# Ledger of designs, part 92: designed miniproteins, single chains, continued (2)

Each design is a single chain, and the fold is of that chain. pLDDT is the mean over its residues in the fold that is shown.

## One batch from the design tools (miniprotein)

Design m7189
Fold by ESMFold2-Fast:
Structure m7189 (fold): chain A 73 residues (1-73)
Amino acid sequence: MPANEERLRAILEALKNKDADRLEELAKQAREAGDELTAGIARAGAEYVKNPESYSANLEQIKAFLESLLAEA
């Protein structure tokens, strides 16, 4: 669905910009829309962005995962 692709692209952009506030907004929007998977991805991304020393590898993995999903869409 185009709406799902747009949300995933917004999350990827926020991750690349290390914008935790935007990721938290996107997680809330996805959760309100019933998209629990996208909400979980955005929430995890926000946590990784806020704690880069603890989660730098997780941040790179989530970015690679989203890039892979969007490349196949």
Scores: mean pLDDT 79

Design m7190
Fold by ESMFold2-Fast:
Structure m7190 (fold): chain A 82 residues (1-82)
Amino acid sequence: SMEEKIEELKEKVEKEMREKGFSEEDIGQLGTLINSLSLIDDIETAKEMAELVIRHYERQGRLELAEEVRKILEELEKIYKE
C-alpha cells in the first residue's frame, strides 16, 4: 500500500540521515515533511510544497538538508508512479 511505502521511506531517510550525522531534530523535521507531502494527492502540488521547503533551507545555508529534501521528493515521485 502507499501507507506502507511511505513508512518504509521514512525509516530509510531516518537511517541514512543518522549515518550522515544529521541531528535527531532535523531527521524528525524531514519525517514530518514526508508525512505532510504524502497527504497531497496532486504530485505537482507536492513538488511545489517541497520546493518551498528546499528554498527555505537554502536561505538558511543548510545546503545538505535541502539536498535531502530533493532526494525525498524523487522517492515520493517513484511511489506516486506505482
Scores: mean pLDDT 85

Design m7191
Fold by ESMFold2-Fast:
Structure m7191 (fold): chain A 75 residues (1-75)
Amino acid sequence: SVLPRLIEQLKSKDDEVVLSALLALLYELQTHPEDARRFVELGGREVVEELLKHKSPEIRRLAKQLLELIDRHLA
């Protein structure tokens, strides 16, 4: 599964790696909304919530979009 790798990339010290992982997750969960539950089960939600405190405004924006997408697919 691609999800564990992307979750690990979200924890990177390299902002470019984090941005790439956020964009990949947005695409993955838009095309496969059924993966949202699996992402949360793998602990992905907590990792994304930590990114809301990130110094990069772009990372914070994408993290917020990803959380909103997850919540829509789990409602």
Scores: mean pLDDT 88

Design m7192
Fold by ESMFold2-Fast:
Structure m7192 (fold): chain A 104 residues (1-104)
Amino acid sequence: MKEKLKKVVDLAAKRLEEAGFEIVEKSDTHITVRSDRPDAVRDALQALIEAAKELGLEVTRFEVEGPLGLRPGDTVTMTAHLVDKEGKDVGDITLTVEYTGAPA
């Protein structure tokens, strides 16, 4: 089970690096990225959802903690709940985005 979460984090991190994000921190269940993109939070969450889907997992819900509008120095933390092909709970992945761009 934990090995599947690690593979999702590793795949999401690889895609985010290819998309121009800086990987600040990574664990088996947590990833922190830095970006100056206005859509950084949306793009990072999408990368996580797509990575999970490719590994046969689904994000069924997520919780978001952060400001309504992104400003330089803001962080947004998202906790994604994942299930397997049978709908069985696999666990949670936490994605933190550090925004360094212009006010949006």
Scores: mean pLDDT 80

Design m7193
Fold by ESMFold2-Fast:
Structure m7193 (fold): chain A 88 residues (1-88)
Amino acid sequence: GLSPELLAELREGDELIEQLREKLETTTDPEILKVIEDGLREVQRLIARAAEAYAAGDEAAFEEALRAAVQTLRDTLRRVEELEEELA
């Protein structure tokens, strides 16, 4: 089952997705749009890997893929914020 730690990390991921969606709706900069699109595509790839690991019964690979997805969201938001500061 989902550990309390993993569940907390997934909640953080949900909040990060919401923040990136808000950025996607408000930005017109092509570089920022590309960063968000590339980041969200990588998250989708990692979620697919988590689903494959879950189907295989590989709990460690499942958790690693989910944690990697949340980390990709963190890195993507950080890069977006860095670019926004450079453009301001």
Scores: mean pLDDT 86

Design m7194
Fold by ESMFold2-Fast:
Structure m7194 (fold): chain A 80 residues (1-80)
Amino acid sequence: MVATVTDVAGNVYEVEVEGKKEIKVNENTTLTLEEEGDEVKATLTSGDEKQEAVLKVGETKDLIIPSDPSANVKVEVKAA
């Protein structure tokens, strides 16, 4: 599976999700992408805040950190 991660500045990261992958979004923010069968678990951690979403192939979800909008990311999952 391939995840496309877009940050608030419009930077786009393409990541092949095989097992567990981590993307550093900013100094205090990490996006973790983990393969769970046919789904991807996305965990956005910023300081003491944590947002989780599960994405199937073809889904797009926004992960929002209300205290730090600059940490917000859009995640899209596609077949490899």
Scores: mean pLDDT 80

Design m7195
Fold by ESMFold2-Fast:
Structure m7195 (fold): chain A 88 residues (1-88)
Amino acid sequence: QDEEDSANLQKRIAEVEKQVDKLRDELEKVTGIDLRSLSRSEAAKLADQLIKEGKPVEIAFDLSVAIGVLDILKAVEKTIEERKEKRK
């Protein structure tokens, strides 16, 4: 079961990484800023600025959420690999 869970998790990580890259490139084209270089509080300030300028703030929000999900998925992957090693 851990093998199936690991395969599903790796597929989901790859999907989220592709989404993050796409959103990052899209946001960079709109703002000239890589959201990955910003703290979450700085990203919130950027979102307020984008709203005031009538720019697509949704992209910045979606990227922040996707990064958070990716961090969680990578932590879960590490836990699964640690469990597999313990069972050897």
Scores: mean pLDDT 66

Design m7196
Fold by ESMFold2-Fast:
Structure m7196 (fold): chain A 62 residues (1-62)
Amino acid sequence: VRVFVHHIGKTTVVVTLSETSLTAVITNLTEEDLPKVEKLLREAEYERRRLRAALLARLAAR
């Protein structure tokens, strides 16, 4: 499980990430920050998929 805290302008995003789940808590969201927040959430979803694949690869490499 990974926890990331991002400050994007006036917006705070807390992302909790695992192989099976993604939770994002967004506070003080502004229209100006919205595109950057959307990009962050897309990258977090890709990272979740990569985290699962990387874990399997690391276990196989032992």
Scores: mean pLDDT 77

Design m7197
Fold by ESMFold2-Fast:
Structure m7197 (fold): chain A 68 residues (1-68)
Amino acid sequence: ASAEEVREAAEPLLSPEALERLLELITRQGMSVEQALLALYLAGVISAEQATAVARAVRELEERRRAE
């Protein structure tokens, strides 16, 4: 997923601070969405429910953009 797609999908699901950290891991450290979400979960920044919700939202947004 692009950083733009991750931002769009995660914005309603994460705090601004958690969203900023997620985007930093993806754009600055080159992590996949799944790796970045796992890293934030292990660091105690997000819950397992938040990580699952963001991963699902990113996948649904990617599928929507491919269908357009």
Scores: mean pLDDT 81

Design m7198
Fold by ESMFold2-Fast:
Structure m7198 (fold): chain A 75 residues (1-75)
Amino acid sequence: STAERVRRVYETLAALADENGRVVISQRALAERAGLSVPATRRALAILEGLGVVRRERVGDRYVYTVDEAAWRRL
């Protein structure tokens, strides 16, 4: 289900997050760790970003994700 994929991507990012909620990871590596395809991971990320749970910032040729646990708990 979409909800299960969203939860899996969230849990994967949360497990990798530093003390400030930041994760530096490629979409391919995130997909591999979450056990999902790249398109499924991309869609789950878009949903998490739309919900305000995850924010993406571009740093050079990479993306840095910020995970907001408080926002996730409010869902």
Scores: mean pLDDT 86

Design m7199
Fold by ESMFold2-Fast:
Structure m7199 (fold): chain A 81 residues (1-81)
Amino acid sequence: MEELEKLAKEVLEKAREVARLWAERHRATLSPEELEALEERAVERAKKLVEEALKLPEEKAKELLEKAKKVLEEEIAALRA
């Protein structure tokens, strides 16, 4: 269970990083309030995915969270490019 908690935390942290990088890129075109609302929605979706994953058997929860982490890592890399 400890491994799943750590993985869930990493997914949420990476989702926040994606939202932050996206906001930095769009700060000139959107208001601060619009950027904040979009960041909050992105993080909320990641939280929901984590909550649903944790309802699954441990093996499937780990697989889903690891896949989500990989996708978020790829998004971070793309946003930094």
Scores: mean pLDDT 79

Design m7200
Fold by ESMFold2-Fast:
Structure m7200 (fold): chain A 85 residues (1-85)
Amino acid sequence: SAKEEAFLKEVEKIYNSLSPEVQKAVEKEFEAVKEDLSEENVIKLAETLLKVGATKEAIKVLEAALTVFPDSEKLKKLLEFLTPK
């Protein structure tokens, strides 16, 4: 779908903006999202980004993913946890 294609392009832009070290750390999760665009694979990518300190990029991935999975309570809860008022 157009939303899925837009999401994958955004995730690729985010990945390409990362340092080479962070890219290597998240490569497996990034490839998994490209092969199977699911809530589970998106969450794994975001969690790995958080573990390596790429918090802003994790937030962008979760925000973009909500356009594809608007009813995902798991994605909403993760985003709320990362974006306190």
Scores: mean pLDDT 85

Design m7201
Fold by ESMFold2-Fast:
Structure m7201 (fold): chain A 65 residues (1-65)
Amino acid sequence: MELTAEELRALLEEALRNGESPGGARFGLKVLEYLEKGDPTPLREIAEELGRVEKTEEMIKKVLE
């Protein structure tokens, strides 16, 4: 089953609401924003805040392939 960006966003928002991995859910929402708008800036900012810069840059590079 292919999750739409909208369905995945709803799941991440519910995870935040339930207190499940709030940093991961916030990061996931920024990943969806990047995929939707093509602007990696908000995603890079939160990755730097969460200490995930290297993994985030690898993901961005992979998406652009």
Scores: mean pLDDT 68

Design m7202
Fold by ESMFold2-Fast:
Structure m7202 (fold): chain A 68 residues (1-68)
Amino acid sequence: LSPEERALREQLLANARYLIDVMRASGIPDEEIREIVRELVRAEGERLALSPEVVEALLEGIDREVEA
C-alpha cells in the first residue's frame, strides 16, 4: 500500500467504526449494519479509486468490527 492509500484506509475504517457504533446504539441488527456499512465502503472505495486489495481488507475489518 502507498502511504496515501494507508491513510485513506485508516480514515475509512475509523468512519465505519463510528457508523457501526451509532447504528448499534439505534437498535439496528448486526447483520443489517454489516450490509449497510459494506455497501458504503465499497461505494467510497470506488469513488476514491482505492485498489481492490485495500477495499477487501476494509470489508474484512468491518466484518470483524460488527462481530465484536
Scores: mean pLDDT 76

Design m7203
Fold by ESMFold2-Fast:
Structure m7203 (fold): chain A 109 residues (1-109)
Amino acid sequence: SMKEKELRELVERLLELFSKALQAAVNGDEEELERYKREIKETSLKLMELLEASPEYLEELRKKHPFEQAAEAILAADDSPKARGLAEVFRSFARGPEARRRREELRRR
């Protein structure tokens, strides 16, 4: 169906953007990294809108890290083991800054 084709294209776009974001991070290109994070966020929201997510769900999703938004969008489009593995990769990169902040908080106690 046209909707299934569009879902596949959005998932593939998220994968391309993630690869580019990781390359920008490795290169230390903060400007490109932030640009790709914005595009990941926009693509994730489009995918969730195509899946007819509620406005309330979309507002909660907007508050999350771009990589966590992508993980949720991928899992909503495909619940296969491969998609779950990919979503966990996205979430691991989103959790890195939070894990560092938690370690700093524990050191101050």
Scores: mean pLDDT 78

Design m7204
Fold by ESMFold2-Fast:
Structure m7204 (fold): chain A 86 residues (1-86)
Amino acid sequence: MEELIKKNLETVEKDIEYAEKIDPELAEKIKEYLEKAKEAYKEKKYEEALKYLLSAAAYALAVAVKEVVDKKEKELLEKGIEVPKD
């Protein structure tokens, strides 16, 4: 459990740097839950740490989805959208 939590903490920290470039608001939520997870981990409350990590991971997934949507939308706007049939 301890090793698994530590590995996930490192993964989420990496996701935060990326998330800040995509959506600073969602990145702030990830930071909040990661901070709580780290605190619980230091207190050896591994179940609580894991719950906070899952919350952080859920927000990280939301950032990933937003990035894909924003990137595709920007590409379409910059390149122009093909007219379906005129």
Scores: mean pLDDT 73

Design m7205
Fold by ESMFold2-Fast:
Parts: sequence; C-alpha cells; structure tokens
Structure m7205 (fold): chain A 86 residues (1-86)
Amino acid sequence: SAFTKELEKRAEELGIGPDDLTPEAKELMEEYLLKLIPKIVNGKENREENIRLLAKIAVELGLEKVLEELAKLLKVSVEEVRKLGE
C-alpha cells in the first residue's frame, strides 16, 4: 500500500532502528498502529500483505500491544503473528 511504502521510505530516510525510538515515540507509534489494525483486518485490499507488514513492523520495533491485538482479531496466538512477520 502507499502508506507502507511511505513508512518504509521515511524509516530509511531517518535511519530509524528499534534502539533509536524513545519510549514516548514507541508508545505513539504503537497507538497509531493499534488504530489501523481493525481497518486492515476488516479491509479487502491487500489484507494479507498488510497484516504481514504490520506483524513485521511490530516484531522489529518490539510493539507487543500491536502483536497482541493482531493475534486477538485474527484468532491466533501471538507466536503465529510473529511468524507472519518473518
């Protein structure tokens, strides 16, 4: 999706890794992604790819609440969501 490409591009431009996030920046990013999860899970366009990319972002940045919410809505374990992000 255009959003995923924009997010990837901005992360590359900023050189952002997991260790570069402050606790406050991590929390704001987690809150934003949590708001997107229901729209993506209930969406029709690129649903499976978007779910995989959300899982990957959550694993790489350590966003545990995003992994838990994805697991809940997909009715799978958190470990299954982690595998989707591999």
Scores: mean pLDDT 75

Design m7206
Fold by ESMFold2-Fast:
Structure m7206 (fold): chain A 80 residues (1-80)
Amino acid sequence: SISVTYNNLGNVYLSLGRPEEAVKAFSKIPEPDAITFYNLGLAYLSLKQYDEARKAFQQALAIDPGYAEAASLLGELNLV
């Protein structure tokens, strides 16, 4: 699956501290799940792209309203 391939690539880039490559990989996924949007938000945070991070966490919560980690980071971003 293309989605599995890009999700794996994005996660590898995040673990290597390469958030720009992680964003590019995750952005190629046509139907991201809540975890993918959360990881995309983490990549944007590493890039200090706070508006993009906020949008990604909001998308994670739209798919999974109980996603405590996404809600926590979105809350912190709304204080900055």
Scores: mean pLDDT 87

Design m7207
Fold by ESMFold2-Fast:
Structure m7207 (fold): chain A 81 residues (1-81)
Amino acid sequence: SAEQEALLATGRALIDETVAMLAAGVPREEVARRLADRVAALIREHPEHAGEYLTALLAAQEVLDGVAPEEALARLERAIA
């Protein structure tokens, strides 16, 4: 659905932002804080999608923990299908 596509696009954006911040030398603790703050803001705006936003946050956190971005995205796609 268009809604699932938008949620997946949000997850891809969070993963891409995580990769970009790590490549730029941003400390892991700061990346984690920025991801949590962004997802908290999304949940405040759209509480009906809280579960999907938290799933997207977990995928971005897997990248922060050393999982390949493409594998984290594949896991996210399976989780929200």
Scores: mean pLDDT 85

Design m7208
Fold by ESMFold2-Fast:
Structure m7208 (fold): chain A 87 residues (1-87)
Amino acid sequence: GDEEAARALEEAARRAAAAKTAEEAARAGLEGAARGAELAETVGGQAGAGVAAVAAGAALASGASAEEAARTTALGARAGAEHARAS
């Protein structure tokens, strides 16, 4: 599995879950996705980073509350980490 990319995405999920604003949550997810993509050695790792980025972007675009954005972004980052680890 792509453990370095997965760890970056797991960190993004933790940071997003702790966010106090939708913008902070989305930024944590997008920064984590970018780091995951940089560290990815597999197509699965890069795809996982993409999943995290899409979830973060969607959370921001939806006008969701801080809590909803944090949940959506963290869930996307965790799913991305699982995808990277399975690769």
Scores: mean pLDDT 85

Design m7209
Fold by ESMFold2-Fast:
Structure m7209 (fold): chain A 98 residues (1-98)
Amino acid sequence: SVEKLEKEEKKLGLEEVSDGGKLLRNIHEVYLKLAEEGEEYGIEQMKKFILMEIKPVASDEEIEKIENADNETVIEIFKLVVEGRLKEAKELVEKVIK
């Protein structure tokens, strides 16, 4: 949920993070946690991030596969993208046939 994410973002900004780079990493971790808990908002934010990061190197077919991927596949691709493992992320996208 958006409200749940906004509370987590505020907590990270006020209590746990003094550096903007750390805040961004922690927000990505919050999106991942929400998605793993079945929150649709987390999955939506993960898809947006994946598409933004790989769009310059991805084909239209690969973009369509990401948009139509199941939640578990999106979570796995997102983990690879956050870690900078773009080649492995692209390989996972190529294996998606739905």
Scores: mean pLDDT 65

Design m7210
Fold by ESMFold2-Fast:
Structure m7210 (fold): chain A 80 residues (1-80)
Amino acid sequence: SLRELARRSGEALKDPELQEALAEMIKSSVDKTIAKQKGDKEKEKKALIELYKAAARVYRILGDEKSAQELEEKVKELEK
């Protein structure tokens, strides 16, 4: 149910590791946008890599190991 999903989401948000990963996602998203506006392709790429790493951590904490692994593979492709 929607209420059960909301309750579980509220419990997850109290997790310091999840809070940290979400903060890292926000920071990386901002860094990516700033780098794109400045035309800094190298910084934009690095910020995108950090965004995917933070998103993979969020998925892993939430128990979605498959989505986490898919994002980690995208990181490896970007680092080539």
Scores: mean pLDDT 79

Design m7211
Fold by ESMFold2-Fast:
Structure m7211 (fold): chain A 118 residues (1-118)
Amino acid sequence: SMEKDKKLDELREKAKLLKNPEIGSLVIQLIDAIRNGDVEKAIELIRKLFELVEKLKDPYEAAQALGLIYEIVKVSDNPELLEATLEELRRATKSPDPVVQALAKRKIEELEKILKEK
């Protein structure tokens, strides 16, 4: 849809502003995989992105990256990507960082509500 494409373009521009260039590049690859309908690659990228976000020392950078990944997956409206993201968010609730824990818990509640309505 045109609205979905516009949202993905906006999120792609936000990815370019991420301080960690590897995460930024992988977020752009995630958007491209979603646009190409490559669900398997998108799931692999989601898992890799959450692994890298967990290793970030700056909780602000971690929160920005996690939030952006969540927005992209929500825009995709793909149930397999939503489920994979939910699994990774549940792992993120075990983070020693209270900011990452709180954000992950909030995003889990939002995503579980979306999945119940599908």
Scores: mean pLDDT 85

Design m7212
Fold by ESMFold2-Fast:
Formats: structure tokens, C-alpha cells, sequence
Structure m7212 (fold): chain A 67 residues (1-67)
């Protein structure tokens, strides 16, 4: 139903916002990191960005069903 799709979209929005918050926190840490720590932080940021892109793709697919 549209109601169920709406709730699923809202849940995915919440997940995306959480990931954005984590990325911003890691980017802040990156500013004071050593070169070795910076490499590890950049890998973690890249992983979170990949998760964000996957959730956005899933949300786009759900939005097509909603419209």
C-alpha cells in the first residue's frame, strides 16, 4: 500500500541522515588525523558513502512505485 511505501521511505531517509552524520564526524576527525589514521578514516568514509548511495538507489526505486 502507499502507506507502507511511505513508512519504508521515511525509514530509509532516517538511515541516510544517520550515515551523513557519521560521515561528517569522520571528516572532522580527518582534519586532525595523522597520515596513517587519515588513510583508515578515508576508507571508512568511502564505505559509508557507498552505503548511502545504495540506500538512495533503493529509495528511488520505492519512489517510482509510490508515484
Amino acid sequence: SKSELHQEILRKIGQILSLIGEILDLEQQLKTASPEEAAQLQQRIAELQSQRQQLLKEMQELSKQYG
Scores: mean pLDDT 85

Design m7213
Fold by ESMFold2-Fast:
Structure m7213 (fold): chain A 92 residues (1-92)
Amino acid sequence: ALERAEELFDKGLEYIKEGNYEEAVKWFKEAIRLAEPVDPVKAAEIYSVLSAAYYKLGKFDEANKWAKKAVDLLPPDYELSEKAKEAIEIAS
């Protein structure tokens, strides 16, 4: 369910704020597993944050891979949620 995916996403965001990008990645991947089959756009938003976390970890190939996945799933003029924008800014 999307509600559970959002809980897992929020848990990952807590780890981003703590600077624990390795744990954040784990929670975001689980959130994507639940979100992607039911809401690909929500999953794409999480992929955007996952990409930023990988970039912060110096895993640039993974960061680029997940960023492309996010772009492919997002509508052209889609605005990310404030919490996703905040997480990306922190990870930048």
Scores: mean pLDDT 84

Design m7214
Fold by ESMFold2-Fast:
Structure m7214 (fold): chain A 80 residues (1-80)
Amino acid sequence: SPDQMVRAVRHVLLQSLFQGSSMDDIIAKVSALLASRGASQSQIDQVAAVLRRTFRSMLADRDLAGGVRRFLAQVREILS
């Protein structure tokens, strides 16, 4: 379900951020997760684009919590 995929993406994102992973490493892990769960290439590309935009916003605003919330809301819309 979209809710299960959003929870899995949230887990990978937070774990990767805690470990200090790069944006490209996080995108690779999230993309692999979505592909393994049957997401289309279009959905994967959209999620990657949102993550890049959210990462830029988090750096500009210095708001990690807000960035994570906005990213996961957009992921839910893409996967619905």
Scores: mean pLDDT 84

Design m7215
Fold by ESMFold2-Fast:
Structure m7215 (fold): chain A 92 residues (1-92)
Amino acid sequence: MTLEEQIAEVEAEAKKAGVEIVEEVPLLSDEEIRAINEEVAEKLAAGEYDAKVPVRVEADDGSRVTLLLGLTEEAKEKLEKLRAEAAAREAE
């Protein structure tokens, strides 16, 4: 599988989870990825949902890239609209 195909697979799985690829960054070390995941866990526990999750992908030829995944702006906007609509429905 090429790096492009691997990225496409990650994008497909991300869409199922309501997240998207926000950025492609150079290879992060395992230590850097672990540190970011710990920070993400802390932010989520604090109710901050703007955290970006690093995902390292590797092609069959050994090519690697780190993808940063975040909630889509559409998903955030839809959530806000659903909250507003629920409040409006209670007023009816």
Scores: mean pLDDT 70

Design m7216
Fold by ESMFold2-Fast:
Structure m7216 (fold): chain A 138 residues (1-138)
Amino acid sequence: SQLDQQIRDLQRRIDQLTPRAQSGDRDAIFQLGESHYQLGLLYARQGDSDRAQQHFQRSIDLFSTLSDDKRALRNLGESHYNLGLVYFEKGDYDKAIDHFLQAARSYEQAGDEKGRQRALGQASLIQQYKYEAEMARL
């Protein structure tokens, strides 16, 4: 499928970027972070939450090394945001809330007020969902 081809192409790109990123090439670190983020999105769309989580976490680790770059901070926010969605789907509401709050902080540091508000909104909605789910079990 087109999705399977996109996953293979991104995995090949990761394999090609990894040696350059390990040598401290900041552009390669950035592109590697983007490639892991895109793989996270594709695995999430396939319902493979475990692989999505692994790739979003790798994206977070990579962009966290570029905290002086506003674009990397915005992408760090996007990675935390989508990892929050993965934890929500797994029913781990506390981890989902934590990652949305981390996304909001990263967006704030990037000057992305829209991203910040979106992430805070998700944290509030998941907190409401958590309370409603807990009340339904009583």
Scores: mean pLDDT 91

Design m7217
Fold by ESMFold2-Fast:
Structure m7217 (fold): chain A 59 residues (1-59)
Amino acid sequence: AMEEQEKLAREYAERAREHARSGDWEGVGEAIRDGQKAGPLAYEAASRAALEAMEERTA
């Protein structure tokens, strides 16, 4: 259902964000790949979260 997909999107976004903030780029890649297996919303959310965390490291 859509609600489950949104929950997965948030979970994988959080994982990708955490790895990106710590500079663990292998972890970011794993979170994005696992998100891709969970569904397109999770993949998109994880990718966006990683980019946002990378921008925060510059700010």
Scores: mean pLDDT 78

Design m7218
Fold by ESMFold2-Fast:
Structure m7218 (fold): chain A 92 residues (1-92)
Amino acid sequence: SLLKKAEELKKKGKELIELSEKLREWFENGPIADKEKLEEARAYAAEVMPKVKAALPPDAPASEALFRVIKVPEEEGKKLIKEGEELEKKAK
């Protein structure tokens, strides 16, 4: 069902935006108090960081790499929500 696919895309997009917010809090305010959220943030950062570093110049500041790790899930999340909304409109 197109409608079910739209719901799944919106859900995944919301999860990625929430992850981006968790990473931003971790970066700006130190460790997240919730251990489970902190572990998710660490696992995602470990997965994404090598890709971010490969795309950066060797002289790029560490703060820029960390910012991109936060921004990547935010941008992907917004994209998935938009795709889900477009599919929902087509299903109606």
Scores: mean pLDDT 70

Design m7219
Fold by ESMFold2-Fast:
Structure m7219 (fold): chain A 95 residues (1-95)
Amino acid sequence: SPAEERHRRILEVQERLRERTVARVEEVEEEALKLSLEEAKKLMDELRAEERAIAEELIAEAGLSEEERAQFLAVHEAALSIREAGILFDNELLK
């Protein structure tokens, strides 16, 4: 169905984003735990901007519609917010 094809395309973009970013994400997560809360937040903002740029590139390459792009980015931003909260929580516990 068209819905199944749309879902497949979104999953393909998600997997390609993961493959291109996993090493950088792991590096930033480790460094964030060693920094002050303010410096960790700044580093997370920089990572978020880097991941957003890669996501937009992959979305364009996959030819996602505006609706599919909006859905992908909304889920992506929600996941990033959860990740940031977890890292900042761990940072506070290590003080």
Scores: mean pLDDT 81

Design m7220
Fold by ESMFold2-Fast:
Structure m7220 (fold): chain A 60 residues (1-60)
Amino acid sequence: GEEAVKKIGEKTGIPPEILLEMLKNAAEVGSVEDIADSITEESGVPKSTAKAAVSYARKT
């Protein structure tokens, strides 16, 4: 959830608040799998962490 967003923010240099809005916008038009794969490739976080962040963004 929230911890996953913070971890991706640390790896990418994007503030967590901005990252959360980006993930919410991406989740409106993309699949969780595709978004998670992109995050994993760019940040190096595990796919499970990326999927947790996208799912959290969709529910907030």
Scores: mean pLDDT 79

Design m7221
Fold by ESMFold2-Fast:
Structure m7221 (fold): chain A 85 residues (1-85)
Amino acid sequence: SYEKIIEEIKKKLEEELKKAKEEKDEDRIELLKLQLLLVEKKFEEAFKLFYEVGTKKNSLPDVSEEEIRKRLKEAYKELEEELKK
């Protein structure tokens, strides 16, 4: 079922997040937190996190907010497809 697939995805991402925290890899921690929000379909929270981190690091892409939201939804679809394999 879809719900079981999402729970397995969340578990794998949480395990990777724990490993990234142990390795003190800040960029990977931020990416994994974003992916967890995407898996929970918290797209607005994911957008806010992406925008806040990008603004603080002065690394925000020169694209519209709508394009960023679209890319986050596309990233979720790619993540879902890879984890179904």
Scores: mean pLDDT 70

Design m7222
Fold by ESMFold2-Fast:
Structure m7222 (fold): chain A 76 residues (1-76)
Amino acid sequence: SERNEIMAMMHDGLGRFHMRQGDFEAAIRHFEESVRNSTDPGHQSRSLRNISNIHERMGDFDTSSHYRQLADQVEA
């Protein structure tokens, strides 16, 4: 629904805000909520790539790789 896509965009914005502040755990939670609320593959892929990038910055390379694969599958 349009309401869900608006919620997805709000959570994407909050995720990016927390990422800029270095609040990686808060950023991940907001990007996960963005994915849950969106049915748009481009929005889902972007949020999944942002989660992947945060895990890479945290040194969690296995989790980073997992989310990158999910992002690629959504865009395929």
Scores: mean pLDDT 89

